# Designed miniproteins, single chains, continued (3): the designs that were tried, part 90

Each design is a single chain, and the fold is of that chain. pLDDT is the mean over its residues in the fold that is shown.

## One batch from the design tools (miniprotein)

Design m11112
Fold by ESMFold2-Fast:
Structure m11112 (fold): chain A 69 residues (1-69)
Amino acid sequence: MTVLTDEQLERLKETLAEIQKLLEEAEKDPEAFMKKYNLSEEELEEAYRALQAQRDQLEAIIAAQEAAR
């Protein structure tokens, strides 16, 4: 596994924070989220699953990189 630089790791953490923010926004008010991003209910469910998968993957990468330091 390639060891990330501190700058690269920070960028991944920023990306994770943005994904978490989108997930929280969708969870708190799904109707407002759909209106804001012009999504159908089906598209919202697909986006939510994709964001959850991305969050979990980024969390695993960040944890592995921090454990290697």
Scores: mean pLDDT 80

Design m11113
Fold by ESMFold2-Fast:
Structure m11113 (fold): chain A 73 residues (1-73)
Amino acid sequence: LDVAEIAARLRERLARVLSPAELALLDDGTLQRLAELYLRKGGAVTAADLRELGLPERLIGPVGKVILQLDQE
C-alpha cells in the first residue's frame, strides 16, 4: 500500500466518526504525514506522535482509535 492509498483509507474511516467540520481540520498534507507515520509505526502510533503532526487535541483520540483499528485488520 502506498501513502496515497493509506491517506484515502484514513479519510474514509475518519469521515464515519468525525463531523464534516472536524474532518476539514485534517488537510491533505496532514493526512499524508499521518499515512507516512502509520507505515513506519503501524498501531504503535502514540498521542505524542499525533501532537507532533499538529493535530488538535480533540482529534487525537478519534484518530488514534482509527489507526489502531486499521492496524488490526
Scores: mean pLDDT 81

Design m11114
Fold by ESMFold2-Fast:
Structure m11114 (fold): chain A 113 residues (1-113)
Amino acid sequence: SDAELEELVRRLADALASGDVAAAVDAVRALTDFYGLPELGRLLERALSEAAPTPEAIARAIARAIGDYVGLSDETRERLEEEFVELAADPEKRPLLARMVEATLLYLSELRR
């Protein structure tokens, strides 16, 4: 439901703000389950398990996992990582980053169909 999706996006934004790696793992797993992307969910969990407990490190791990999943070149993946880190560094942009992650998962779920 839209309400469930909005709650998951909020949980991801809160995890980014607090540097809570475990909460970020729970949020991205629930989001990937919602969109039927279990392989990406596993990649996100693995990348996040190695992340330092900071907004920037969590954002970088998410970008890296997405880039690996879609097969981005090392240069393009690094640029995606830098973009996500910049958004995570700004407290006002963390909700936007969480929404961008959700929108990316929606897009990837539609490509799989």
Scores: mean pLDDT 90

Design m11115
Fold by ESMFold2-Fast:
Structure m11115 (fold): chain A 95 residues (1-95)
Amino acid sequence: SEEIEKLIEQVKADTERVLADMRALAAASTDPQRRARIEGLIEELEKRFKELIEQAKNETDPLKQRRIIVELEADIGVAEIYLVTERMGDAKEAA
């Protein structure tokens, strides 16, 4: 399905964006302990995203493919909430 292929490419782009944003947060972190924690989360998320994207591409059942895409979208959403929470903490400390 061309529609499912487009959804996979979109979710892949979203995983790349959120990982890039997390790497930028890690690089900007002056606390070595915080940086190491964020870097550990990046490694776990990168591994999980890669595995789920590969599963979605190799799945032959369209319903199961859509379920994997929804799982990816949920994981991206959790990572985005983490980024917002961390950035809000930084803004509060800067104020």
Scores: mean pLDDT 88

Design m11116
Fold by ESMFold2-Fast:
Structure m11116 (fold): chain A 88 residues (1-88)
Amino acid sequence: AKEKAKEIALTALEVAVRRFQAEGRISKESADAIIQTAREAYEKGDSIENIANKVVEEAKRLSPEAYDELKKVAEQIVKTAKSIEKLL
């Protein structure tokens, strides 16, 4: 189902943000805020692209040093999730 692709994307984005936190690239407080932003976008029915964009925008605001790498990871997650969505 299309819903499953969004769940996979949200989970992958949360895992990526927590990995950046574990590596010392994003603080715990920033990681918590970014993940909360992703969850709120998901609950509001935002697209996979919009959820990822909100994660990247919040990361740019809170942890600009991690922005470039997280943006690249988020773009890859979106590509993978959209491929899964097409498989139905």
Scores: mean pLDDT 84

Design m11117
Fold by ESMFold2-Fast:
Structure m11117 (fold): chain A 83 residues (1-83)
Amino acid sequence: SDAIKKLLEWAKENLSEEAVKLLETFKSESFENLVDVLLFISLLENGNLTEEDIEKFLKWAKENLSEENVKKLEEYIKKEKEK
């Protein structure tokens, strides 16, 4: 729990409000999976991901995250691409 709290504190300082809200709903995921999601979001918000990178990440997410959290992540990615 302390590691997750520190991860969310870092996200509040470095990521968008939308990204922070998304990550807060992912508290049920493992710490390792949360770190991978946080890294992906950070790279996405900085424009450092190709369409192929996003597709590979979503494939990983479908195998490693809950269906509910995958849907939230897909909606977040769609919104970020529209900016």
Scores: mean pLDDT 83

Design m11118
Fold by ESMFold2-Fast:
Structure m11118 (fold): chain A 86 residues (1-86)
Amino acid sequence: KNIERAEELIRKGKEFEKKGQYHEAGHLYLQAGVEYMKAGDYENAKKSFEKAIQAYKRALAIKRTSGNELGLQMAEWLLKRVEEKS
């Protein structure tokens, strides 16, 4: 269930990226990483958090919002936590 949920979130995130909606993409990639962590799939969790970081950085380049800043900080923190488990 968690892996299937994560894959669906990655698919949706890619769709938002194609539309240039990087904030929405970042949020979906962040959630995908959490679902991969729940499944014990730390490799795909890392990749998902890396995608979230890149999406939020692109969102910040377009418009600097507190939501994009907090999203980036959360994605970076979660990536560090997953790296400590590997």
Scores: mean pLDDT 87

Design m11119
Fold by ESMFold2-Fast:
Structure m11119 (fold): chain A 75 residues (1-75)
Amino acid sequence: GSLEAHKKAVEDVRAGKEPETVGYVKYVLEEAKEFIGEEAYEGLMNANSVGEVMKTVPSALSRFMLAQKEILKKE
């Protein structure tokens, strides 16, 4: 799973720092902001776990998944 990496990334971003965990997680969070919008992204950042993300911004997760797949297709 990626619960630990996701939580760490969110905490770092919330503190105004770049996450130093899994590179794809960092890029996914940055790309998601552009796709889902600032308000939904802030809700995502306020969540501390994948579970909270799914509960707090469920619609944003659909866009998040699309952004994650697109990053995989990129390089």
Scores: mean pLDDT 54

Design m11120
Fold by ESMFold2-Fast:
Structure m11120 (fold): chain A 93 residues (1-93)
Amino acid sequence: MEEQERLARVFRGLAEKAEELAKKYPSIQDLLNELATLFREAAEAFEKGDWEKVAEYMKKANEILQKLLDVNPEAYKELREAFQKLQDEADAE
């Protein structure tokens, strides 16, 4: 698989996980939904090879991830574990 397509799949999976976590953690639902949107936009940018947009969305996502770690470390941990699993799955085939 092309690295660009691989990264796009990983970030789409992260967006879906963030949306699932938003249902589980209503108190931080807005942060998780915003993060999911940024991950979907990053995935589309990866597919298009728009590295400037990738950098922009990743910077915004990192700011939200820092807030998430401060407000709900458990949700951050679940998202981090999902990222590792999605990377492993993307590399398997």
Scores: mean pLDDT 82

Design m11121
Fold by ESMFold2-Fast:
Structure m11121 (fold): chain A 82 residues (1-82)
Amino acid sequence: SLEQARAALEEGLRKAYEYIKAGDIEGAKEAIAEAVEAGVKGLPEDVANAVALGARTALALLKAGASLEEAIAAARAVIDEA
């Protein structure tokens, strides 16, 4: 469900945030990719694409030094507009 996709992405973003704080950008990318893959199962393509876009937007913000709260809010906004 979309609710499960949001929850999976938020968990992935929390893990990615810890990886980024540790300087492990590759670990952050993998955590996000795994969360998106798990979350989008059974979703329509347009909704799955919105989740992936939300994930990319949030990861870019985290890499730019934004807070976890800002990244999660941005991902939610992108997904909700789809």
Scores: mean pLDDT 83

Design m11122
Fold by ESMFold2-Fast:
Structure m11122 (fold): chain A 103 residues (1-103)
Amino acid sequence: MVEIELEGPESIKGGSSLEIKGKATNKGNEEVYLELYAINLETEEIVAQSEPKKVLPGEEKEITLIISNLEKGKTYKITGEAFKIIDGKKEIIAENSKIVKVE
């Protein structure tokens, strides 16, 4: 079992940078990777993505994703996901997301 928490604002002012902190706690018995990404909900395009960070069993790891140039009036979904690589394919084990509005 992997728990993911996201910390950050529910809205930002247009022209400001968005800072989201994602934390993964690995309560399972296998290593996973934590990754954060942001999607524009209108276009479904990924606008920002972190490098994956390995989280060993019993560990807690954090990533900070800083996103600039988000468009005023748009809504973005920020997702933290924990995944494994099995046979060269990404398998999502846990995810959590939050919605951020740009005012």
Scores: mean pLDDT 85

Design m11123
Fold by ESMFold2-Fast:
Structure m11123 (fold): chain A 66 residues (1-66)
Amino acid sequence: SDEELTTLAEVLLQLPPHAAVALANEYLLGHGKPPLDEAQQAELAALVASGDLAAVVAFLRGLLDS
């Protein structure tokens, strides 16, 4: 759900970028999705470092809807 993705994004923004990538991978695997590739890991790390909650939510939604 959008509320679930917002909660996940809020947690990811509190983590160092490398830990946020690891947690996002655990979430994706738990939902039957492949882990982040190198480009997606770099993009998520940059978004987390920027602190942009809406951008992180949009990124995660795109991955789950793929």
Scores: mean pLDDT 84

Design m11124
Fold by ESMFold2-Fast:
Structure m11124 (fold): chain A 79 residues (1-79)
Amino acid sequence: MEEKLKEIIKEIVENEPLSEEVDLDTALSVVKKIIGEKNVEKVIEQVEKGDKKAIEKIKRGAALGLTASQLRKIGDELD
């Protein structure tokens, strides 16, 4: 389940120019919060069936997670 969700997030990142480096763990955590941890398996099944709404939820979660990772990286580059 979790590994498959990480692969989906990775595919979304590859399709969107969101970041050079991606903290997949942060993105995964945000996606789990958006879809609900108990619904992860069901949402993965919906994505596999081509459910556009399920795919969009994962995209939003991944984008939010990636933004958080980018903000952390910028902070680390500042004194």
Scores: mean pLDDT 67

Design m11125
Fold by ESMFold2-Fast:
Structure m11125 (fold): chain A 64 residues (1-64)
Amino acid sequence: MKKIKDPISGYEIDKETFFELIKKNNGKIVDPKSGKEFDSWDEALQETADRIRKKVEELKKKLE
């Protein structure tokens, strides 16, 4: 299967493995890198978006 990036950690995993983890955890999203559980996609995506936004702003400040 194709690789897919985990929206929480950015870690690349096999697409089928990612979906199997979600199924086995009753639809909860599990970060394969940290094992952290999220109650919804919205929570996982929001945390990822916030982390990316922070990183981009740090880089922008460094680059002027």
Scores: mean pLDDT 60

Design m11126
Fold by ESMFold2-Fast:
Structure m11126 (fold): chain A 75 residues (1-75)
Amino acid sequence: SAEEALAALREAIAAGDEAAALAATRKVGQVIHELLQQGKFEEAQAIARRLGELLATASPALRAAAERVVKETVA
């Protein structure tokens, strides 16, 4: 679920676990992609905002890597 993936991302960022953070980011991106395909734009936007807020707390390097993962999974 989006909630589980966002919680996992928060924990991974706090722990400095880049691999876990990227895996959680991919799961969040997949949920956003599915919502967009279903026309659920408000729900997709809300999850994307929460993802962006969490990534803003990450290192610049992790943020850049996560942005690439989001582009790959959401598109």
Scores: mean pLDDT 85

Design m11127
Fold by ESMFold2-Fast:
Structure m11127 (fold): chain A 91 residues (1-91)
Amino acid sequence: MTPLELLDIEMARKLKEKLKVPEEIREKMSDLEFAKIVGMILAGMSSAQISKVTGLSLSTVTTIRRLIEENKEEVLKLFDERGERAAALSK
């Protein structure tokens, strides 16, 4: 596991707690997969595209997207913090 993947896992865990992601959704994916899905949503990918790429149901992806949009400022803050830590590791 790379240091960057560990940062993604840490961010995903914090996001799952802050967004109060339902347990049934948490059980369907790893922390690393959740971080990737959040990144795809922030990059402007559609729920249908993310569903096809990840193999998750459209309803699961749509639920995560709704939680992110409702908490967008906190999500962006955690992504910025992850980005700063990733930049530090690149030195």
Scores: mean pLDDT 78

Design m11128
Fold by ESMFold2-Fast:
Structure m11128 (fold): chain A 75 residues (1-75)
Amino acid sequence: SSSHYDVLKVTLPEGSKKTLQDIKDTLKDFDAEVKQIGKRTFEVTTRRSESGKVKAKLEEEFGAKVEVLETGSLG
């Protein structure tokens, strides 16, 4: 397959009361998997073609810091 995936590290700001479920609900229209890896830190696996939209949405909706950890792999 020519489709690639990005693994994104998502860090919520201090004092955020947002949950894993809030992130999942926000990304429900994307082919994205969300996993909690710390108190305010999440791993999001998404299509590379959608990763920019996912990143922008998480930054806008949650004030999150979003970093690309891996490209081209299912994390």
Scores: mean pLDDT 80

Design m11129
Fold by ESMFold2-Fast:
Structure m11129 (fold): chain A 76 residues (1-76)
Amino acid sequence: GPPALGSLTLTLTSDPAVGESTTMRVTMTNSGESPVELGEVEAYDASGRLMRQASSEPLVTPAGRTTTRDVPMVAL
């Protein structure tokens, strides 16, 4: 199921062209009592193009913590 998050904030550094990369800053606050994993991050740009996380490695936030990760994204 979805993570038991208190908040999630995502910020793109740029809008990439197809096949180009950008960085998404992901800040996760875990208000739960167990670690949570956010799987692959997908977002749509203003033109409706899909951007996906370049790595399939999950983003892990420990119980009761806030983590910030810079996630490489690729425009598809």
Scores: mean pLDDT 69

Design m11130
Fold by ESMFold2-Fast:
Structure m11130 (fold): chain A 63 residues (1-63)
Amino acid sequence: SELFEKAKRLIDEARQAVLAGDEERATRLMDEAVKLAQQLSPEEREEVSRRIAEVGRLWDARR
């Protein structure tokens, strides 16, 4: 779905923001992805949640 593709794109951008040290941008992008996930199928939502968790772990590891 278009929303699923948008959510994945937002998460990829958030990952790039984390790598660049842009915490404000990373937070904003992850929040947007979480909001989109509420409109997704259960399967797509699970995938988005998994990817968000990966970005969060990357962020914590780089602090």
Scores: mean pLDDT 84

Design m11131
Fold by ESMFold2-Fast:
Structure m11131 (fold): chain A 56 residues (1-56)
Amino acid sequence: MKEEIIKAAEELKKKYPTLSDEGIAMGVAAKLGVPPEEARKALQEAGYKVKPSTPL
């Protein structure tokens, strides 16, 4: 699952290069049907600059 989250994030960044890392995390979560928290955690572990706590 982590590798699929990273793959989806790379594809999303390629299609929308101006999208923030937070926007990528939210987009990946919506696309894969995983919680945003899980997407952020996986992307943070992969070196993305995702904020650990974001107001909804």
Scores: mean pLDDT 74

Design m11132
Fold by ESMFold2-Fast:
Structure m11132 (fold): chain A 89 residues (1-89)
Amino acid sequence: SMEEKRREEEAKKINEVALNIIAGKNFEEAIKKLKELGMEEEAKYVEEVKKEIEKLKDDPRKVVELQTAAALRVIGAYIDKLLEEERAK
């Protein structure tokens, strides 16, 4: 169905976004994809995390903590979106 195909495409985008954030790469592409998915609050959070990481170059532990928090927030927001779509049916 079109809904199954849409969810598969969205899941692939979210997976790529989360993995890139955890790996500390492709933040600008991740932000763009989040905005395309209507996840504007998560896109803003990732933008703020990118700025903080640039300030924390001498603190690799804090960098990993921020990357992990951002990735988990993106995943959680996507789950919430899926639950909202199910409630709307």
Scores: mean pLDDT 83

Design m11133
Fold by ESMFold2-Fast:
Structure m11133 (fold): chain A 60 residues (1-60)
Amino acid sequence: EKELEEQLKRAKEAIENSDAVLIPEDWPEELREKVRELMKEAGVGYITPEQIPPPEPAPA
């Protein structure tokens, strides 16, 4: 609903300002699918979390 619309708008802005966008796993599936379509339309490849190196591990 409204949350989905705002998330989608922010995803569009991220695509516009960035070369690649990470789709968070915590987002609803419906939002993730729509963002994927937007990225393909814009010619931007999405990156899966598996392909992104984690930040340097903090000492636990």
Scores: mean pLDDT 61

Design m11134
Fold by ESMFold2-Fast:
Order: structure tokens, then sequence, then C-alpha cells
Structure m11134 (fold): chain A 87 residues (1-87)
């Protein structure tokens, strides 16, 4: 489904964001915080899929999450926004 395809693009964006944060010199502690944030948004998207939420509702939730993490994890936030905008 389109919802499942959006979830896949979000997971791809999270992996890319993590790699970019690591390449930008994030410490092991900072990367652990990134991994925790990634797990939180993955859980959110999976639960929304289980509840049958629309593509638009999932996009809004991911963009809201990206806004909340922008200051601490800007590269992850950027990749999440790009994934949603390209879908």
Amino acid sequence: SENERLAELVEDALVRGYILEAEAGASAEQLAAVAKAMAEVSRLVDEMLKQGKSVEEIKEAVLEFARRIEASHPLVARELRRAVERF
C-alpha cells in the first residue's frame, strides 16, 4: 500500500540520517540519542499503519517529529522532511 511505501521511505531516511550524523562527527553518546529518536519515530509510524491512518496523517506526524528533533539531530530531521516531500 502507499502507507507501507511511505513507512519504508521513512526507515530509509532514518538510516541515511544516522550515517550523516556519524560522518559529521557525532559522538557515541550522540549517536545513541539519534538511535533512540529513530526507534521512537519508527514505533510511531508502525502504530499509525496498524491503526489504518492515512498517508497525510503519517506525513504530518513525521514532519512534527522532524521539527521536534531539528535542533539536536538536524541531519536526521532534514532526511525525514525530504522523504515526506518526495512521496
Scores: mean pLDDT 88

Design m11135
Fold by ESMFold2-Fast:
Structure m11135 (fold): chain A 74 residues (1-74)
Amino acid sequence: MPSKEELEKAALAALARAREYEPDAARVEQWTAEVEALFKQLDAETDPARQEAIKQQILALVERIEAAVAEARA
């Protein structure tokens, strides 16, 4: 599982590419809100097992954003 710092870098990179290539600005705003909400939940969580579950949710969201960006670039 990536560290929180690695997930933050991956999420910021994915959102930067989404802003460049995704034509639907509302979709990019929704992804940004989802990423921010998950990191806020992660920062508030003190239980390691729940932190790992939130990290998995962040990773899955980053992968979905990257897949959508790849499709938009095709």
Scores: mean pLDDT 82

Design m11136
Fold by ESMFold2-Fast:
Structure m11136 (fold): chain A 78 residues (1-78)
Amino acid sequence: MEKLIKEKIEELKELIKKGEELLEKGESLEEARELFEEAKRKAEALLLVAPSEEVKEEFEELAKRAEEGLERVREKEE
């Protein structure tokens, strides 16, 4: 479980990082949105099966970060 959880956290962080990089470049806003939406969806799914409060807080933080990314995409579109 520990290794699998760490791998999922890293996967979510990579999705968010890629989205943030696209936002910073001002390129592929649609792709950035898709990355943040995928990260949020995956983080929310993982929250349902989180084995501890500590892990749950980690996934909640990642879901919030993905949601903040989606807000930034909306700001860049306008």
Scores: mean pLDDT 80

Design m11137
Fold by ESMFold2-Fast:
Structure m11137 (fold): chain A 81 residues (1-81)
Amino acid sequence: AATAAPADEERIAALAELLEREGLAEAAEAARAAPSFREAVLAAAETILDRLGLPREYYDLARMHVEGADPAELLAKLEAI
């Protein structure tokens, strides 16, 4: 299994705490189970989008952003939603 760096572990814990405070306990659990902060953000985003009933295209936007996509590509994808 991939081991999160100490800095990533702190960031994942902070993200999970914020999600729990917002009542998103399932998203917080998904974030804590992730091996890296990047994976934690994506797992939380997927869970949140499902709970809110938002289109899967929003998950694609979150994924593109954490993978370092150009802002112009993100805007074009958002306009397609």
Scores: mean pLDDT 70

Design m11138
Fold by ESMFold2-Fast:
Structure m11138 (fold): chain A 65 residues (1-65)
Amino acid sequence: GVDLSKSVSDLVNDGKVALEAGNLDEAEKAFMAALIKDPNNAEALKLGNVLAKKAGVPILSPYVS
């Protein structure tokens, strides 16, 4: 889960890490939390668009490498 006591920068970073790991649900929660704390945060809005684009790609099993 996302720790809502974190700063906006930490939440944005958590979202980026979750996106890279393929944890789209965690990424969404992190970006939502960041936008709740700062609705005008350009970085969070930008990464929200990246999340939407990435959510359309297939999730690869950790056993497929």
Scores: mean pLDDT 69

Design m11139
Fold by ESMFold2-Fast:
Structure m11139 (fold): chain A 89 residues (1-89)
Amino acid sequence: DEVVAAARAALEDPAVRAAARAEIERMRREDGLSEREILDRADRGTLAGDPRGAVLAAVLHAERNGVRDPLFVVGGSAVRAAVQEVLER
């Protein structure tokens, strides 16, 4: 769970949270990506072991679910993938 731990530690820095929100907005505005496409890229990064992917996924999941603090959802993408795998068996 080193990816989740690294993402959680990074999210303690307000500058990291601000940078992640700015990157999500840049992807929406400049790359024309939908929220789903941004989330898919972030989740793919998380599954590949990239803590930056986990940070983006946590911030985007928090925004989508109306949760103000991304720390409540850090690791949620990996947990959701595991839960969906079990439920789709």
Scores: mean pLDDT 64

Design m11140
Fold by ESMFold2-Fast:
Structure m11140 (fold): chain A 61 residues (1-61)
Amino acid sequence: SAALDEERGRNLAEAGKGLALKMGASSAEVIEYDSESAIIRAVINGEEVLLRATAEGLFEI
C-alpha cells in the first residue's frame, strides 16, 4: 500500500541521515525518498555531498 511504501521510505531516510551523522557529517538533511531509497544532503569536512540511502547502506552520488 502507499502508506507502507511511505513508511519504508521514511525509515530509509531516517537511517541514512543517522548513518551520515555517525560517519562524521556535521549536518544531514533528507531531500527526498521513495519506497526503495532516500537522498540525503550531508556536510562532511565542510563539503556538501549527496548520498543515497538504501537497504544496502549509504552511497555517494
Scores: mean pLDDT 82

Design m11141
Fold by ESMFold2-Fast:
Structure m11141 (fold): chain A 61 residues (1-61)
Amino acid sequence: LSEAELRAFAILYQSKFPELAGVDIFSMSREELLAFYEKHKDIELSEEEKKLLEQLTKLLS
């Protein structure tokens, strides 16, 4: 996974869980983003969320 893909995932996850709104995803290192992804990758995503994830990845690339 690229840094853009990892960051896109973190942004999408944060949008689903308001309690995470205080996390500055744009200041996270690749290592921190990878750890976040490994912890949360089992989340169920809808087709709409998968499309949003792809769009976010393109915007961050």
Scores: mean pLDDT 79

Design m11142
Fold by ESMFold2-Fast:
Structure m11142 (fold): chain A 70 residues (1-70)
Amino acid sequence: VTEAPVTPEEVLRHARDLAERILAAKTPSEKAALYTAGRILLVGYQLEGADPEAVAEARKILDEAAKRVE
């Protein structure tokens, strides 16, 4: 079977999962690593033709999680 394009729901689900992990992280280093991994993941989704609006919302979710822990 042909792989279906990444859905907006999948992009947002992964972003929320990473955001929860960022918020749960105990060290600045771990938070930075998770945030960086999340950004790389979103670039991958965008290159694969994922919905730009979903990618933008996902980035916003990650940015807000990172900002909340400073």
Scores: mean pLDDT 76

Design m11143
Fold by ESMFold2-Fast:
Structure m11143 (fold): chain A 68 residues (1-68)
Amino acid sequence: LEEAAALGDEEGQRRMAEELLRIADRTPDEIQSSLLRMAAAVLKSSPFDAATFEETVAEARKIAEKAL
């Protein structure tokens, strides 16, 4: 997540989605795992927008931290 957030571009958004999926695979709680997978799907389907990237990163981190 840290490295993906630091990129601040389309590649960073894609890598963040991949990291959320990895965390979901390690999460024993089905609800938390589902939330992480949904967040990753949103990041994958959303076009990159630099103006909202930081907000998306913050929300993704918040979901991932609750799952860990």
Scores: mean pLDDT 70

Design m11144
Fold by ESMFold2-Fast:
Structure m11144 (fold): chain A 76 residues (1-76)
Amino acid sequence: EEERFEVEVDIALAEIGVAIAKTYAKRHPVSEEQKKLIEEAEKNVETARKYLEAGDFEKARQAVEKAIEKLKEINK
């Protein structure tokens, strides 16, 4: 199923993005705003994976899109 594959890829990429951001934050000072964005991105990735496991691809897509937007804000 194309939709499932696309959501799985997006979740995997977002998980990598969160891991990179968290690893960076452990080694370097980051703002409270950046810490909050990392936490919000991680929470949305967890939510997306739960929806994917439940077969709710629409909600999984919405959650991963929110995670990606939070990660984009960190990189701005």
Scores: mean pLDDT 82

Design m11145
Fold by ESMFold2-Fast:
Structure m11145 (fold): chain A 71 residues (1-71)
Amino acid sequence: KTEELQKKLAELFSDFQDKMLNTNDKEKQLELRKEFLEKLRELLREYGIYSEEEINEALETVEKRLNEYLE
């Protein structure tokens, strides 16, 4: 179960990075970021191995890192 989650997380992140590298529009980059965070939350909730608090903390960390890259 956890191995499948890690695989899906890697796929989600890889897809997001590829889309970001091929996008030069700031508004589109912000939309891609929001979409990625939404999909990440959905995936983490689907597997049910994290509490809602842990999911929120993980997403806050990811969002902070993404903000650093977009600036």
Scores: mean pLDDT 76

Design m11146
Fold by ESMFold2-Fast:
Structure m11146 (fold): chain A 63 residues (1-63)
Amino acid sequence: SPKLEEAIKLSREAARRVAEAGLLDQADDFIKGLKTYLKSKGYSDEEIEAAVEAFREELERLA
């Protein structure tokens, strides 16, 4: 869905900024914030899981 695609794109951009800032040790806190944000915006648990996975995969790619 366009909404999920936007969430995945935002998650990957957030992951890149976390890596660029040298905050990889705080990744779990950013994941918690992402989950809270997406839940507040009405995303489903499955959509939130997909966005979180995109965040993790982008961080792993940059590590």
Scores: mean pLDDT 84

Design m11147
Fold by ESMFold2-Fast:
Structure m11147 (fold): chain A 103 residues (1-103)
Amino acid sequence: MATYTKTALLDVTPQQARDAAIKAARELAEKYGAKEIKEEVSPQDPGSGRVTIELEDGKVVVGVAPSADPNQATISVTATAKTEERAKKLADEALNLVIEYAK
């Protein structure tokens, strides 16, 4: 298995970024036929969280963390797949979906 990680700082609140990450994860799960979707969020901090999508040949983890600016959030996407090219494709697609849903 190969792993690829991509990070981005978005000009949205952590809450908006988290909601976008969940929507992006659901779309990816539908597209790739996910085995499992796991959502991990803090009830005390709705601006942080992680969504894991388990695929037949890999997984995608989308993490959201608050930044020093309350109107910015850090997104991290880690994809694991059979090849580096597939891991990169999954990570790029996941991040692009988060950005689109955050608009």
Scores: mean pLDDT 78

